# Designed miniproteins, single chains, continued (2): the designs that were tried, part 112

Each design is a single chain, and the fold is of that chain. pLDDT is the mean over its residues in the fold that is shown.

## One batch from the design tools (miniprotein)

Design m7896
Fold by ESMFold2-Fast:
Parts: C-alpha cells; sequence; structure tokens
Structure m7896 (fold): chain A 55 residues (1-55)
C-alpha cells in the first residue's frame, strides 16, 4: 500500500540518521589514523627535501 511505502521511507530516514551518528564515531577513529599517517608522511617529505637540498 502507498501508506506502507511512506512509513518505510520515514523509517529509513530515521535509521539513516541513527547510522550517521554511529558512523561519526567510526569516522573519528579513521580520521585519527589518517591524521597520524599524514603527519608521518609530512615528516618523511621534509626529511627527503632536506636530504635533496644537502646533496
Amino acid sequence: EKKELEKLIAENEKARKAAESVLTTLDADLSYLKDLSKASEEVFKAIKAAVEEAL
């Protein structure tokens, strides 16, 4: 029924919002890992540039 589809859509939107809250927590963990990796890469890049300058 049309009303059942409307209810399903509303339920899906609520579930999506709840899932987004959970994903935000997981995204914080992934962001931390990425931030660590990026910091490491930036330090390595600086060292490489210094070595090339010294050559």
Scores: mean pLDDT 73

Design m7897
Fold by ESMFold2-Fast:
Structure m7897 (fold): chain A 105 residues (1-105)
Amino acid sequence: SLVEAAEEIVKAVDVTIKNLVDLFLPSLTPEEQEALRKAYEEIKKLLDEFVEKARTLSPEQILELFKETAEKILKIFESVATPFMVDLVKEILDLALKELERLAA
């Protein structure tokens, strides 16, 4: 089902963002590391909330909710991450949206 596919896509997004965070953490100051860890925890909660809500939504509503969730994730990340990291996360979220759109068609 689209809900099952959305759960797997969100898990892939979460793992990819976590790996990106882990790659950049050693190059940051302790204050920046703390901010980036907190941002990731907030992003993780948004992804978990999306999966839970998706279970009761239509395909069109799932796509709309993912777009809104992606915007919130990017806004959180923009406050703590470099422009390069933000652009990578944008690419990851765009690929996830394209796959969800393909499966909803």
Scores: mean pLDDT 87

Design m7898
Fold by ESMFold2-Fast:
Structure m7898 (fold): chain A 56 residues (1-56)
Amino acid sequence: KKEEILELILEGASASVEAIKAAVDRVAGGDVEESQRRLEEAQRREEEYEKKREEI
């Protein structure tokens, strides 16, 4: 389901996909998948946090 998650990221921030890809490439060393998962969790938390702020 990584492809599905990637599509969700693309819809939210297509421009950011290039930046994320570059960051993932830099972390190259075998831990790319772990870094990707952490990035997705971080983005989700930030998005939820921003939504709460906008409600205020």
Scores: mean pLDDT 62

Design m7899
Fold by ESMFold2-Fast:
Structure m7899 (fold): chain A 77 residues (1-77)
Amino acid sequence: SLKEKADKLEEEAISMIPDPELAEQVRKKFDELRKAIEAGDYEKASKLEQELFELVKDNPEAREKFAEAARYYIKAA
């Protein structure tokens, strides 16, 4: 399913973050992003995605996997 693809991409992206404190912050931010997408609040989702990308700016591979996960999650909603 699209949700399963999104979940896999999220876990792969989080696994690329060596700092466990940053990894937890990123997980929480992505959970907020998922909730905004589920609610159809795309303005909030866009802001949360920008905040997430700032947190992972030094890891472009993780950033791209989070972007793909968000796209699959939007398609699933």
Scores: mean pLDDT 83

Design m7900
Fold by ESMFold2-Fast:
Structure m7900 (fold): chain A 57 residues (1-57)
Amino acid sequence: MLSPDELEAEIHLAFGRMARSLGLDDLALRHYDEAIALAPPDSPIAAEARALRAEIE
């Protein structure tokens, strides 16, 4: 069972991907940063968010 913070991190990751698909890179970066902040550092969510963030910068 995911913690509330882990679930919120997944939601931010999903919104970041959606923002990226719309060309809203600044919004995507904000959502990825939020996902990284909320997810456990060693989690797949944090790793995916960091990788997606790196693709924009």
Scores: mean pLDDT 82

Design m7901
Fold by ESMFold2-Fast:
Structure m7901 (fold): chain A 80 residues (1-80)
Amino acid sequence: DELLEEFRAHAERLAEELRARGADDLAEAIRGLTEIEVEEFKKLPESEQEAFKEALLQFLDGAVETETEALVKAGRLAPP
């Protein structure tokens, strides 16, 4: 639960930042991914949950950065 709360808090922070920049669709996609990953997380043994959470945080940050850079380059999102 603690690990899930940390992941959810991180995802929500990213979604808020994306909404502030006008990327509402991407913010909703992040929330959808969070729900999917929560269900997968629940299936894991407790011993594997910490590593899974760390990998998800790194993946989420990288994916959001890549997508926002692409949207800015396309003129569809304001620069930071």
Scores: mean pLDDT 73

Design m7902
Fold by ESMFold2-Fast:
Structure m7902 (fold): chain A 89 residues (1-89)
Amino acid sequence: DPLERLRRRYERLHGRRLSDEQFEALRRLDDEIQELLDLMENKASDEEIRKKLERIRELVEELRRLGWPESEIRTTEQLIEGLEKILNK
């Protein structure tokens, strides 16, 4: 089962068990980050990239509401901030 394998991989990477809601939110976050990277590789407009970054930020807040560790959230926020700074150069 690809989803069960992915869930086990996430649990191993984060050293903890995941709720169904946490797993779904993490999977959506991973998908949105992959789409962001595709947009950047394909030279999409700054507006499209900024909208994708905003969606990622919304998913980070969803993870915070679901009780995801603040340390993990901080790491993702730092990634988003770094990408925004690159776009403004």
Scores: mean pLDDT 80

Design m7903
Fold by ESMFold2-Fast:
Structure m7903 (fold): chain A 68 residues (1-68)
Amino acid sequence: MIFTSGQKGIKDGLVLISIGVAQIMVRQGESVEDALAFFERLLDKLELSPEEKERYKKRAEEELLKAK
């Protein structure tokens, strides 16, 4: 049985906002590595599963590389 799709949407939205903040950091002169470190610490606080954390980390890495 599947859970509500809305919960996935909310979680993905919060992660995307966090990626947006990290992108702003990179555009303001922070390194991609520093912005990624900030994002990884945020993911740890969200208590995501290892699979979800890996997916979001990969997405953040791609978006931050595009932001420079």
Scores: mean pLDDT 72

Design m7904
Fold by ESMFold2-Fast:
Formats: structure tokens, C-alpha cells, sequence
Structure m7904 (fold): chain A 55 residues (1-55)
């Protein structure tokens, strides 16, 4: 919701490249929403998404 368009595009690109399971994609989506509502920076949210996908 509070993410820049550039950060949203980068997250979508990473998800498309990594093709996580539906469950993992839902987890990532939930974490993005929660963390943006908590006021985390775009860079912190992007790094959290990358960390979840690098497992």
C-alpha cells in the first residue's frame, strides 16, 4: 500500500523469477502488507521478501 512503484515492480519481478508456491506467495504478500503498515522502509520490505525467497 505505501510501497513505491519501483519497489513494487522489483518485488513482482523477483516473485515471477523465483515462482514460489502459492503458500509461500501468500506468506510474502501478508508480510509485505504487515511490514508496510508498520512503517518499514521499501528497502527493508524488499530485503525481507528476498530473504523469504532465498530459503
Amino acid sequence: SALSDETKEEIEKIILERKPSIDKANEISTKIVENSEKGKSDNDILNDVKSLLEK
Scores: mean pLDDT 77

Design m7905
Fold by ESMFold2-Fast:
Structure m7905 (fold): chain A 93 residues (1-93)
Amino acid sequence: SELDKAIERIKKAKTWEEIKNAVIDALQAAMERLTGEARLAVQRSLLLINRAKTKEDLKKALEHALGILRQAPRTPEVDKVIEALEIALEKLK
């Protein structure tokens, strides 16, 4: 899936900007398959990630986005997005 491809890009990323771009791609791919509250949660996450201008801002945006997504309706697509953001956050440590 496009989301699995985005996860692989996150794993291969060497800079925080590459991680940010791969996370944006993952969130956009998920939005196309989601509706209602789940889609809004992903859209809110996308806006937070897009605003990050530093590695530290990206870490905070990822943590906040994970908080939003974990409260969203649970679907396989939402779970996959959560996995993608958790991998991204771990890579930024």
Scores: mean pLDDT 88

Design m7906
Fold by ESMFold2-Fast:
Structure m7906 (fold): chain A 119 residues (1-119)
Amino acid sequence: SVEELLEAAKEYFEKGKKALKEKNYELARLYFSTAIALLRTLPEEEAPVLLIKSLLLLAIALIKLGVPQSEVDKYLEEAERILEEVELPEEVKKKLLEAIEAIRNGDLEKALKILESLS
């Protein structure tokens, strides 16, 4: 069901956040990738903020792992596409766009603070 899928995605998202705080970037990558895979099976309107946050936190974990910017950009571009296609409060949209810009500029601490403010 949609509710069971959302609950599972939220659990993997929270595990990913914990791994990221513990600087276990490989584990963070695994958990955020799992959350994203689950969320991608839902209509984008169901949990767009959780999906975008998961994509951006995955991007941060990948940067910490030394993954090339071209690979990271795929997740940032997906997040931007979702933001263009879904209805969100303007303040939420603005903060997510600021987080994407911070990640592109290498200001990962700023991105993390913005994303946490939306929890």
Scores: mean pLDDT 90

Design m7907
Fold by ESMFold2-Fast:
Structure m7907 (fold): chain A 68 residues (1-68)
Amino acid sequence: SQSLLDQAQQALDNGDYQSAIRLSQQALSLDPNNSDAWGILSSAYDRLGNTDRSRTLLRQSIDLDRQQ
């Protein structure tokens, strides 16, 4: 959903990383091929210090963009 992605991005920009994670995961439950949702999820985990998880999620986003 576009609305979920917009809310996730705003949460990320405001430093609400838990909300960014939750909203991105909801977007991915509706469309697991949504590269933007994977990107927001990656950024949120990076900001929380989960660098390894962030790197894995970013790669997922890039791989989906390359297929589309």
Scores: mean pLDDT 81

Design m7908
Fold by ESMFold2-Fast:
Structure m7908 (fold): chain A 62 residues (1-62)
Amino acid sequence: SSIKKESVQELTEASREAALTAGEAGRNKNDPSKSQEGEAAKAKAIAALRATLEANSAKEAA
């Protein structure tokens, strides 16, 4: 049961970190490495949101 709360908190913190990284990459578009980091952070944020949605739906259905 504790694992469920930790997963939700981890997903929330990952989303915050991804948003910060994406913002930083957006400010510094001169670095291709940072642009790729922004894309990766965006993908991680989307994946985290999807995982949270799926987990919550599955838990409510169960």
Scores: mean pLDDT 64

Design m7909
Fold by ESMFold2-Fast:
Structure m7909 (fold): chain A 90 residues (1-90)
Amino acid sequence: SVEEKLENILKEVKETLSDEVYRLVSRFTYGLTEAKTKEEVELLMKQTLEELAELPSEDKKKALEILIEIGELLERPEVVARLKAELAKV
């Protein structure tokens, strides 16, 4: 299920990446799952991109790749496109 795939991603991030990356990925995942309006998605994206900008380039790249996978699993093509554009800059 999508829920099992999301749980596995969050578990792997928690075990292999920094606490900061884990918190960012978790917040994004729950925020995107709960978002019902375009405005809520836009606010979540703004906050996520601001937090990503504070990460070292390697952590930012890994975080972006994970967020793209989560966006694809949650069927959010606009979010995926925006994250892919940010990944291209790293």
Scores: mean pLDDT 88

Design m7910
Fold by ESMFold2-Fast:
Structure m7910 (fold): chain A 94 residues (1-94)
Amino acid sequence: MEKYEELLKEFRKRISDKVAEVMREGARLLAEGKITEDELAQRIGKAVADTVIEFLEELGMEEAVEQARKAYENGDLDKMFEIAEEALRKKAEE
């Protein structure tokens, strides 16, 4: 139980930190007219997906990494998060 809660906390922190970084840079670029609102949304989505996949790779969850990549390629971020949460729970039970 505690190990799963610690993994979830780290996972959420990495996503939040990465989104904050992309939002700061993206807001600057948007204000300068260098990107569109649609491009900013795409950058945020990619940053979230990349962070999820990197975290799963660090945990050695190779099958979850492949499943998460497929979900992202299909545009299904909800499925990607479901896969990540299931993988974190499984890792905590090891």
Scores: mean pLDDT 83

Design m7911
Fold by ESMFold2-Fast:
Structure m7911 (fold): chain A 85 residues (1-85)
Amino acid sequence: PVSEEQLKLAEEYLEKALKSKDPRERDYWAFVAVMLAEGVPLEVAEYQAKVLIENFPGKNVFLKLVENSPYPLSERVKEIVEKYK
């Protein structure tokens, strides 16, 4: 189970993604938000999001990786993806 504090933090990072005008910053914060919503600690989520952005060049990296995921998405991740689109 994910704590209320961590879910609130995930919502704050999603809000940062939605407010940013830089596509790469948007993708970075969207990855952090998704990982936080899945229960990943903030420090680990930030590190993993940075690795994903550095290894996948271009725009819409978040949506491309989510759409091509071999793993089924949780309902919470699906909600974040829908809000980010």
Scores: mean pLDDT 78

Design m7912
Fold by ESMFold2-Fast:
Structure m7912 (fold): chain A 85 residues (1-85)
Amino acid sequence: SAKEEIKRLLEEARRAALEENVEKLRELRERLEELKEKYPEYEKLLDEAIDAVETAIEGIENNDVTKLTGGIISLIGVLTDLELE
């Protein structure tokens, strides 16, 4: 299902952010963009997920712990919102 596919990518993104794996986060951002085209009904949730991934990438690349932590918390929030549907 759409929800299961999105959840899988969001959980992968959360793991990649915790591992500070920028390359994996960039790959997952592109896959989340593809899901916006595939599942327009999830566009808002996916935009929030993409913003969270971009924030985590910026945190890692700039050694900004506050941004990295914010990105991870935002990803957890998006996962929670998806599960409450």
Scores: mean pLDDT 88

Design m7913
Fold by ESMFold2-Fast:
Structure m7913 (fold): chain A 90 residues (1-90)
Amino acid sequence: MFEEAKKKSIELLEKAEKEVEEKTSKEDAEKAKRFISFVKDGIEKAKSLEEAIELLEIAKDAVKENLSEETAKILTKALEESIEILREAL
């Protein structure tokens, strides 16, 4: 269950990365790719669902401070959906 929830969360983040590449500037897409890579690594290394959820909530706050409004909107939605998947697996 935990491994399946992690995989689904990573898949959502990868879809969000592609959406940013299609809808935003190249500069925003590069920043989003680096951010998503860091978050995906954190999810993969998380030892519990609670740890993964906490990491994603911290990431959601960081998105609004470091990325453009359009990019932040796309990533925030994906992070919220990922958090929901992990919470349902608890």
Scores: mean pLDDT 81

Design m7914
Fold by ESMFold2-Fast:
Structure m7914 (fold): chain A 107 residues (1-107)
Amino acid sequence: MEIEERIRKIAEEAAKKIEDLALQHGSSQSSAESGRQLILRDAEDAIRAMRESPESAQRMADQLRQQSRLGRQLAQQSTNPLEAQAYQIQSEYYEEVARLLEEAARE
């Protein structure tokens, strides 16, 4: 379905950005892979919620918006450029997925 494909695309792009950012700043391959896996897992959970019901989609959207808000605060507090950028990428990703879930919940 189009919305599911868009969520997967957004997740793949965000996961690549986080992986590349971690590697560019000297993080281990295992740490970079963990970040990638977390993003992809969250996207699969979002798709599952969307498939279950409009109520589940909206609940997941609310959760992701909360995570996005927390990520923005952590980005502002971080003195580590890698952490700050990673939190910003994650926050933008969560906002985009939440928007798509809200759209799915209203249809």
Scores: mean pLDDT 82

Design m7915
Fold by ESMFold2-Fast:
Structure m7915 (fold): chain A 84 residues (1-84)
Amino acid sequence: SKVERAKEYILEKLSDPENRDKVFTQKEIAEALGISQSPVSTAIRELAAQGIIDVSPRGISLPRITLSEEEAGKEFFKLFLEHL
């Protein structure tokens, strides 16, 4: 569904370390996916309700706590594969 595609896109973009401090708008995501804003709005609401993303008047970002956990997990996994 369009909602599922919007969710996957948001999570993929926010999982990129380059985008850690970036804020994405609903319009920007809709334009990137070539879909209307309605399914993007639904995806945002559902992800925010799950605590996966933060929503502000400026747009959408990752909560610092969630990103911190993911970054720590990636670093540990890398060390595990390379040195253990």
Scores: mean pLDDT 70

Design m7916
Fold by ESMFold2-Fast:
Structure m7916 (fold): chain A 74 residues (1-74)
Amino acid sequence: SRRARRQRNLARALAYLASDERPAEPLSPETARMAIDILLAAGEKGRALSNRELAELFGLSVRSVSRARRAAGL
């Protein structure tokens, strides 16, 4: 189910944001996008972070972060 997958991705994104360590395995694009959306929606901290800083934080490419931001209209 799309809803169940999104809920699992949200839970993983929240766990990642609460952790001081990078995940041992790469985040799925859906989980990474959801984590980025959460940070950007959280206000000042999310808006202050560059694509490079978000890419480093989540272990993603700058291109993936840029695409996620564009898809979110940010």
Scores: mean pLDDT 60

Design m7917
Fold by ESMFold2-Fast:
Structure m7917 (fold): chain A 120 residues (1-120)
Amino acid sequence: SPEEKLKELIKKVIELLKEIIELLEEAIEYLRAGDVEKALEKVEEALEKIDEIIELIESNPYATPELKALADILKGYREALKKVAELLRAGKLSREEAVEFLEALKEKLKELKEKLEKLL
């Protein structure tokens, strides 16, 4: 049914959000350990998962206006995260500043995940 297909979409988005949160947590741990290269690898993996959510929502005929709004929010987070990764790679952003950004983003993504979980 359309309702079951929507629930399946929401469950898959929640799963991907959990994976992104875990990748950001690993990136934070690497930054705190001074391993910028491994932190950037985890950030790139998180960016790929954000793109997977966006494509999943935009390609799905059962996506609600609320899920499409979520995809737009994630596009904003993607652009911010790309900029932080670029500045960190160029040595124009401190590890402390990068950690602060990633912790804030992680909390925003947790909030989005909790809102989606309430729909199930």
Scores: mean pLDDT 91

Design m7918
Fold by ESMFold2-Fast:
Structure m7918 (fold): chain A 67 residues (1-67)
Amino acid sequence: MMDEIYQKATEVGRKAYEEAKKQGKSEVDAMAAASQAVVDYVRQQDLPRDQASEVAVRAMKEVLDSV
């Protein structure tokens, strides 16, 4: 389900951001870690490229809005 993949991608991104911040990384580095985690998770879902890109972008926007 697309909404479930989106929600999980957002959760993975937030977790990566929080872990990076706990390690004392800068906000830029924490955002980079979150972005990488979202991309890696979405790639594992084997979605069509256009859907994968849309989910990753929307999940990252949600992560940015939540932190």
Scores: mean pLDDT 79

Design m7919
Fold by ESMFold2-Fast:
Structure m7919 (fold): chain A 94 residues (1-94)
Amino acid sequence: DEEEERRKKLLEELARIMKENRDLLINSPYLISSLKLEKLGKVSLEEAIELAEKEKELIENAKAGDTLEFETVIVDSKGNVTKYKVTVTFGEPK
């Protein structure tokens, strides 16, 4: 089914971007702290990919002392995508 294959490809792309974002935070030259996640609700895979790409841009351009507020997404084991508001602080160099 072409629609099932399309959804599968979008989920794989989202997972790839999310992993890249996680790796960027883990390998950041700055000390990272995150504040409470606020659940905003369910989103489409297309919106989730756009949000994940925006998150990547914000993380890649972060500087020491920056505090960024953005929307992130979490995918459950069944492929349900939920949007959360998060605050991340980039502290001093490691």
Scores: mean pLDDT 78

Design m7920
Fold by ESMFold2-Fast:
Structure m7920 (fold): chain A 77 residues (1-77)
Amino acid sequence: MAEAARRAAAAAREAEDQRLIDEVEKELKSAGVPFSMKSLQQRLEEAKKGKASKEKIDLLERAIEAVKERAAELLAA
């Protein structure tokens, strides 16, 4: 029961994260910022399919978040 709820929550979070990444990538393209959210997303996809540990997947998610934050700073300047 709890396990099914956790899996559903994880899937929902991944879908939300993907939408946010897509929106940020679109904004970065329009601004001409040389950041590659797509590259990080691809690495995350490969890690998930390649049987990577939860540690590595979490690390890549954190890296994506850091790039989003830095891109926001550059766009604000």
Scores: mean pLDDT 64

Design m7921
Fold by ESMFold2-Fast:
Structure m7921 (fold): chain A 73 residues (1-73)
Amino acid sequence: HMEEIERRAERLLQKIDEMKKKYPSLKNELDLLKSEVEAIYEAYKRGALTPEEALQRLDDIEAELNKLYEKAK
C-alpha cells in the first residue's frame, strides 16, 4: 500500500540522514543507500514494483544500513 511504503521510505531516509551526521566517514555509503531508497519509491510510484517487492527492497536497504552501523561501532 502507498501509505505504508511512503512511511517506511521516509523513516529510512530520516535514519540515513541522522547516521550521516553521526558518522561523516560513512557519508558516501549512506548517500548510495539514500539514492536506492529514492529509486525504490519512485519505481513503486510508476507501477514498476508491486507493494511486496517495494517493501522487500526497503527491508534489504535497512539490513545494509544496519551492517554499516555495526562497521562504524
Scores: mean pLDDT 83

Design m7922
Fold by ESMFold2-Fast:
Structure m7922 (fold): chain A 67 residues (1-67)
Amino acid sequence: GLARVTATTAPGAQRAVAIAASKVPGVLAVQVEGTTVTVTVEKSKADEVAETLAKVPGTTSVTVEDL
């Protein structure tokens, strides 16, 4: 199964958040729109992605949704 991890960032932090997401195994897609970074990931790795993104300076919120 897949999950969607959505991070909201401070302006200018999107690139660092997207790069951090892309380094997690099982990430299939990373999309950036404004201050929102959306990650499609294997469900078993969703919590790892969420924890990784929450540690990036400029991340203001992280949510996880099962697909």
Scores: mean pLDDT 85

Design m7923
Fold by ESMFold2-Fast:
Structure m7923 (fold): chain A 86 residues (1-86)
Amino acid sequence: GSEKSRLVAKLVGEILRALASIMEGREDDAVREIKHALEVAKKLKELGVDITPVINILKQLADMAREKGLTRAAEVFEKAAKELES
């Protein structure tokens, strides 16, 4: 339905913003954007959408954040992925 499409678009937007923030070294922005992405992903999961691709993306973003020394962002991304796996 239109709600699922809207939430998918919002989720993709938050993930792309988080990626940009990681690449720019903006750790606080990356943390905020991933927390927003997590909230949207949880709602999509409740609506029966397969969020496995989202979990995999969050793990990849965590690795990228660690490589850039954004340790706090990496920990938040890893926690978000684990929360979606439950």
Scores: mean pLDDT 88

Design m7924
Fold by ESMFold2-Fast:
Structure m7924 (fold): chain A 80 residues (1-80)
Amino acid sequence: MTTIVLPIPLPASLSDEQRREIARELERRIGALPGVAAARVEVKDATTLRVTIEVDTTDPEEILAVAEEAGRLAGRLIAE
């Protein structure tokens, strides 16, 4: 198991409820990715989500691929 921790920037204009909704949906989508054993998304502050991903691999290329896809999913959700 490898743990990835990613800070995801959020627009400061979001409400607390919107931040929690984004965090919940992002956690669900990342947790559904192939090779992801567990995902947690926390609202760290008004402009930051902390994403923690547990991956069933120690291969750096596979770890990077998961991190990149998690970032893309976050960008799509925030743009909605």
Scores: mean pLDDT 82

Design m7925
Fold by ESMFold2-Fast:
Structure m7925 (fold): chain A 79 residues (1-79)
Amino acid sequence: SKAEELKKQADELKAATLARLKAATSLEQFQAVWAQTRQQVAELYQQAQDYPEVLAYLESKAAELVAAGKAHVAALAAA
């Protein structure tokens, strides 16, 4: 179903974003990854508007990405 496809896209986006964050060794690189991630998350939210279960899933995944991003910025600042 479209709902399952959107959840799969959310999982793939999270995995790709975490890999890109791991490769980002500067604040500038982090900002580029984060700008792209915000756009891709916004596109998934637009596609998921008619699917409340998917919206809840996306909110959970977005919260996980925000936590990972904050942790990465803190790690870069400590280096």
Scores: mean pLDDT 86

Design m7926
Fold by ESMFold2-Fast:
Structure m7926 (fold): chain A 79 residues (1-79)
Amino acid sequence: SKRLEELREKLEEFLKKQFEEAKKKGKEALEELLEAIKKRIEYIKEKSKKEGVTPEMEIVLEKLEEYKKKIEEELKKLS
């Protein structure tokens, strides 16, 4: 429980920083970050199909999907 909460907090801090930096750099940086997140989501989903779903994988997927949506919404505003 405590370890999983710490993982969630560290991922939040990391992804928030990446998103804020990409927003400052503009549309191209946001598109690059979005593609990186999409690739990581695909990788974890493929791994979970082969090895089974861990609580750590669920937290990582949850946070990546959250930031994917935030980046997509930001890009929509820049269209």
Scores: mean pLDDT 87

Design m7927
Fold by ESMFold2-Fast:
Structure m7927 (fold): chain A 77 residues (1-77)
Amino acid sequence: SLGEKFVKELTKDLPKEVQEEFIKIYKEMDAVVKDVNQRILAYSFLKSLVDALKKGEITPEQAKELAKEFIEDLKRL
């Protein structure tokens, strides 16, 4: 899928276990997005999480928690 390719490219420089976690996060987001605007929002959010992780601003565990919160917010939109 194009979305899975996007996430793989975005996370290619990260450890394999972190890449697998982001693919899982993407699949959970993909299951709840309702339209193109929400999909763009999800892609922007994933990019911001990966950028923060690469800069050492957050841990992988913090990224998972932020993603869970975002998924719950997305369900309410």
Scores: mean pLDDT 83

Design m7928
Fold by ESMFold2-Fast:
Structure m7928 (fold): chain A 65 residues (1-65)
Amino acid sequence: SPERERLREALQRMRDSVEGKLTPEEGLQAGLEFSSLTNAEQGREAAELIVRRVPPEEITERLTA
């Protein structure tokens, strides 16, 4: 769905931001996009999966299951 694709892209951009591949402005925009697509519980779950180095595609599937 378009919502799943937007979430996957937001997660990828958040990962890119953490890896220093984005400007501060781009990183802020990625975080705001992610927050607009998720609730606080999904955000906490995504943070755990990012720490475990789970790919953005798999995180998206788990959050939308």
Scores: mean pLDDT 78

Design m7929
Fold by ESMFold2-Fast:
Structure m7929 (fold): chain A 89 residues (1-89)
Amino acid sequence: MEELKQLLAEIEKLINEVREKGITPELRDKAIEVLQKALELARKYGLPELVQAAEMALNTIKTDPENLELALRTVKNSLETAIKRLELE
């Protein structure tokens, strides 16, 4: 659980950096690392919706880096939903 909340904080920080600085190669590489970590944690916790969101986001960044903020926001929304669901179950 705490790992998922920490990942959420990392994604939020990265979204803010992208909004402030624009899309840079360094921020793109950080996004890929964070999304790969999201995929790993999603598999560890058995969260298929987050797995799908992370895989889709990784493909989006690979083919169209201009959609980096959208990809991060999509995974953030999925992760917030997963955390709420785990706290209720």
Scores: mean pLDDT 83

Design m7930
Fold by ESMFold2-Fast:
Structure m7930 (fold): chain A 55 residues (1-55)
Amino acid sequence: MKEVERIPIESEESLELVKATYNAIKKSRSDKIKSVEFELDEEKKELIVTTTYYD
């Protein structure tokens, strides 16, 4: 199963903080989360976070 979230990004520091937060969540839930992928939407100023879970 995959879950996609869009997170508003105001600065480079905000981008790094969001990435660090999702990577920490993945590490704490490694039994349920297979991968976390990030894609920046520059037009909307949002970070697209795709979380893949084990079935």
Scores: mean pLDDT 80

Design m7931
Fold by ESMFold2-Fast:
Formats: C-alpha cells, sequence, structure tokens
Structure m7931 (fold): chain A 73 residues (1-73)
C-alpha cells in the first residue's frame, strides 16, 4: 500500500542494512519495486529522474522515502 516505504525497505536491503544508500542502490530499489508491482514504471521513472536531478551521490533512507512519495504522486 505504501510504495515509498516499500522502496525504502528494498534500498535498505540492497545497502546491507545501512541508513544511507547510493544513487545506484536507490535506482535498484525502484526497479525491484516495479518488478514486485508496488510501483508503476511511470512512477519509478518520475522518482528516478527526481533522484538524478538533485546531483547528490547519497541519500538517507528517510530522504529517499520522502522523495519517492513526492515523485510517485
Amino acid sequence: ADAAEAVRERARALSGGAETVSVDQAEGALVQAVAEGVLSPEQASAAGRAINATGRETYSLEELRELVRAAAE
């Protein structure tokens, strides 16, 4: 039901339980969420573009969750 939380949980798993993730790990979490039916490809594309647009190399899990929630609207 909460797509942003689902992406956060997958990103955490990809980072080995770290509180911060790389852009590649964040993008991997979006791809996995689409494969699992939690995000549409359009929502994942919007979130991925928002991630890349910031020019940041890393995100906290909370920042990623908030960004996905905003972009997936």
Scores: mean pLDDT 79

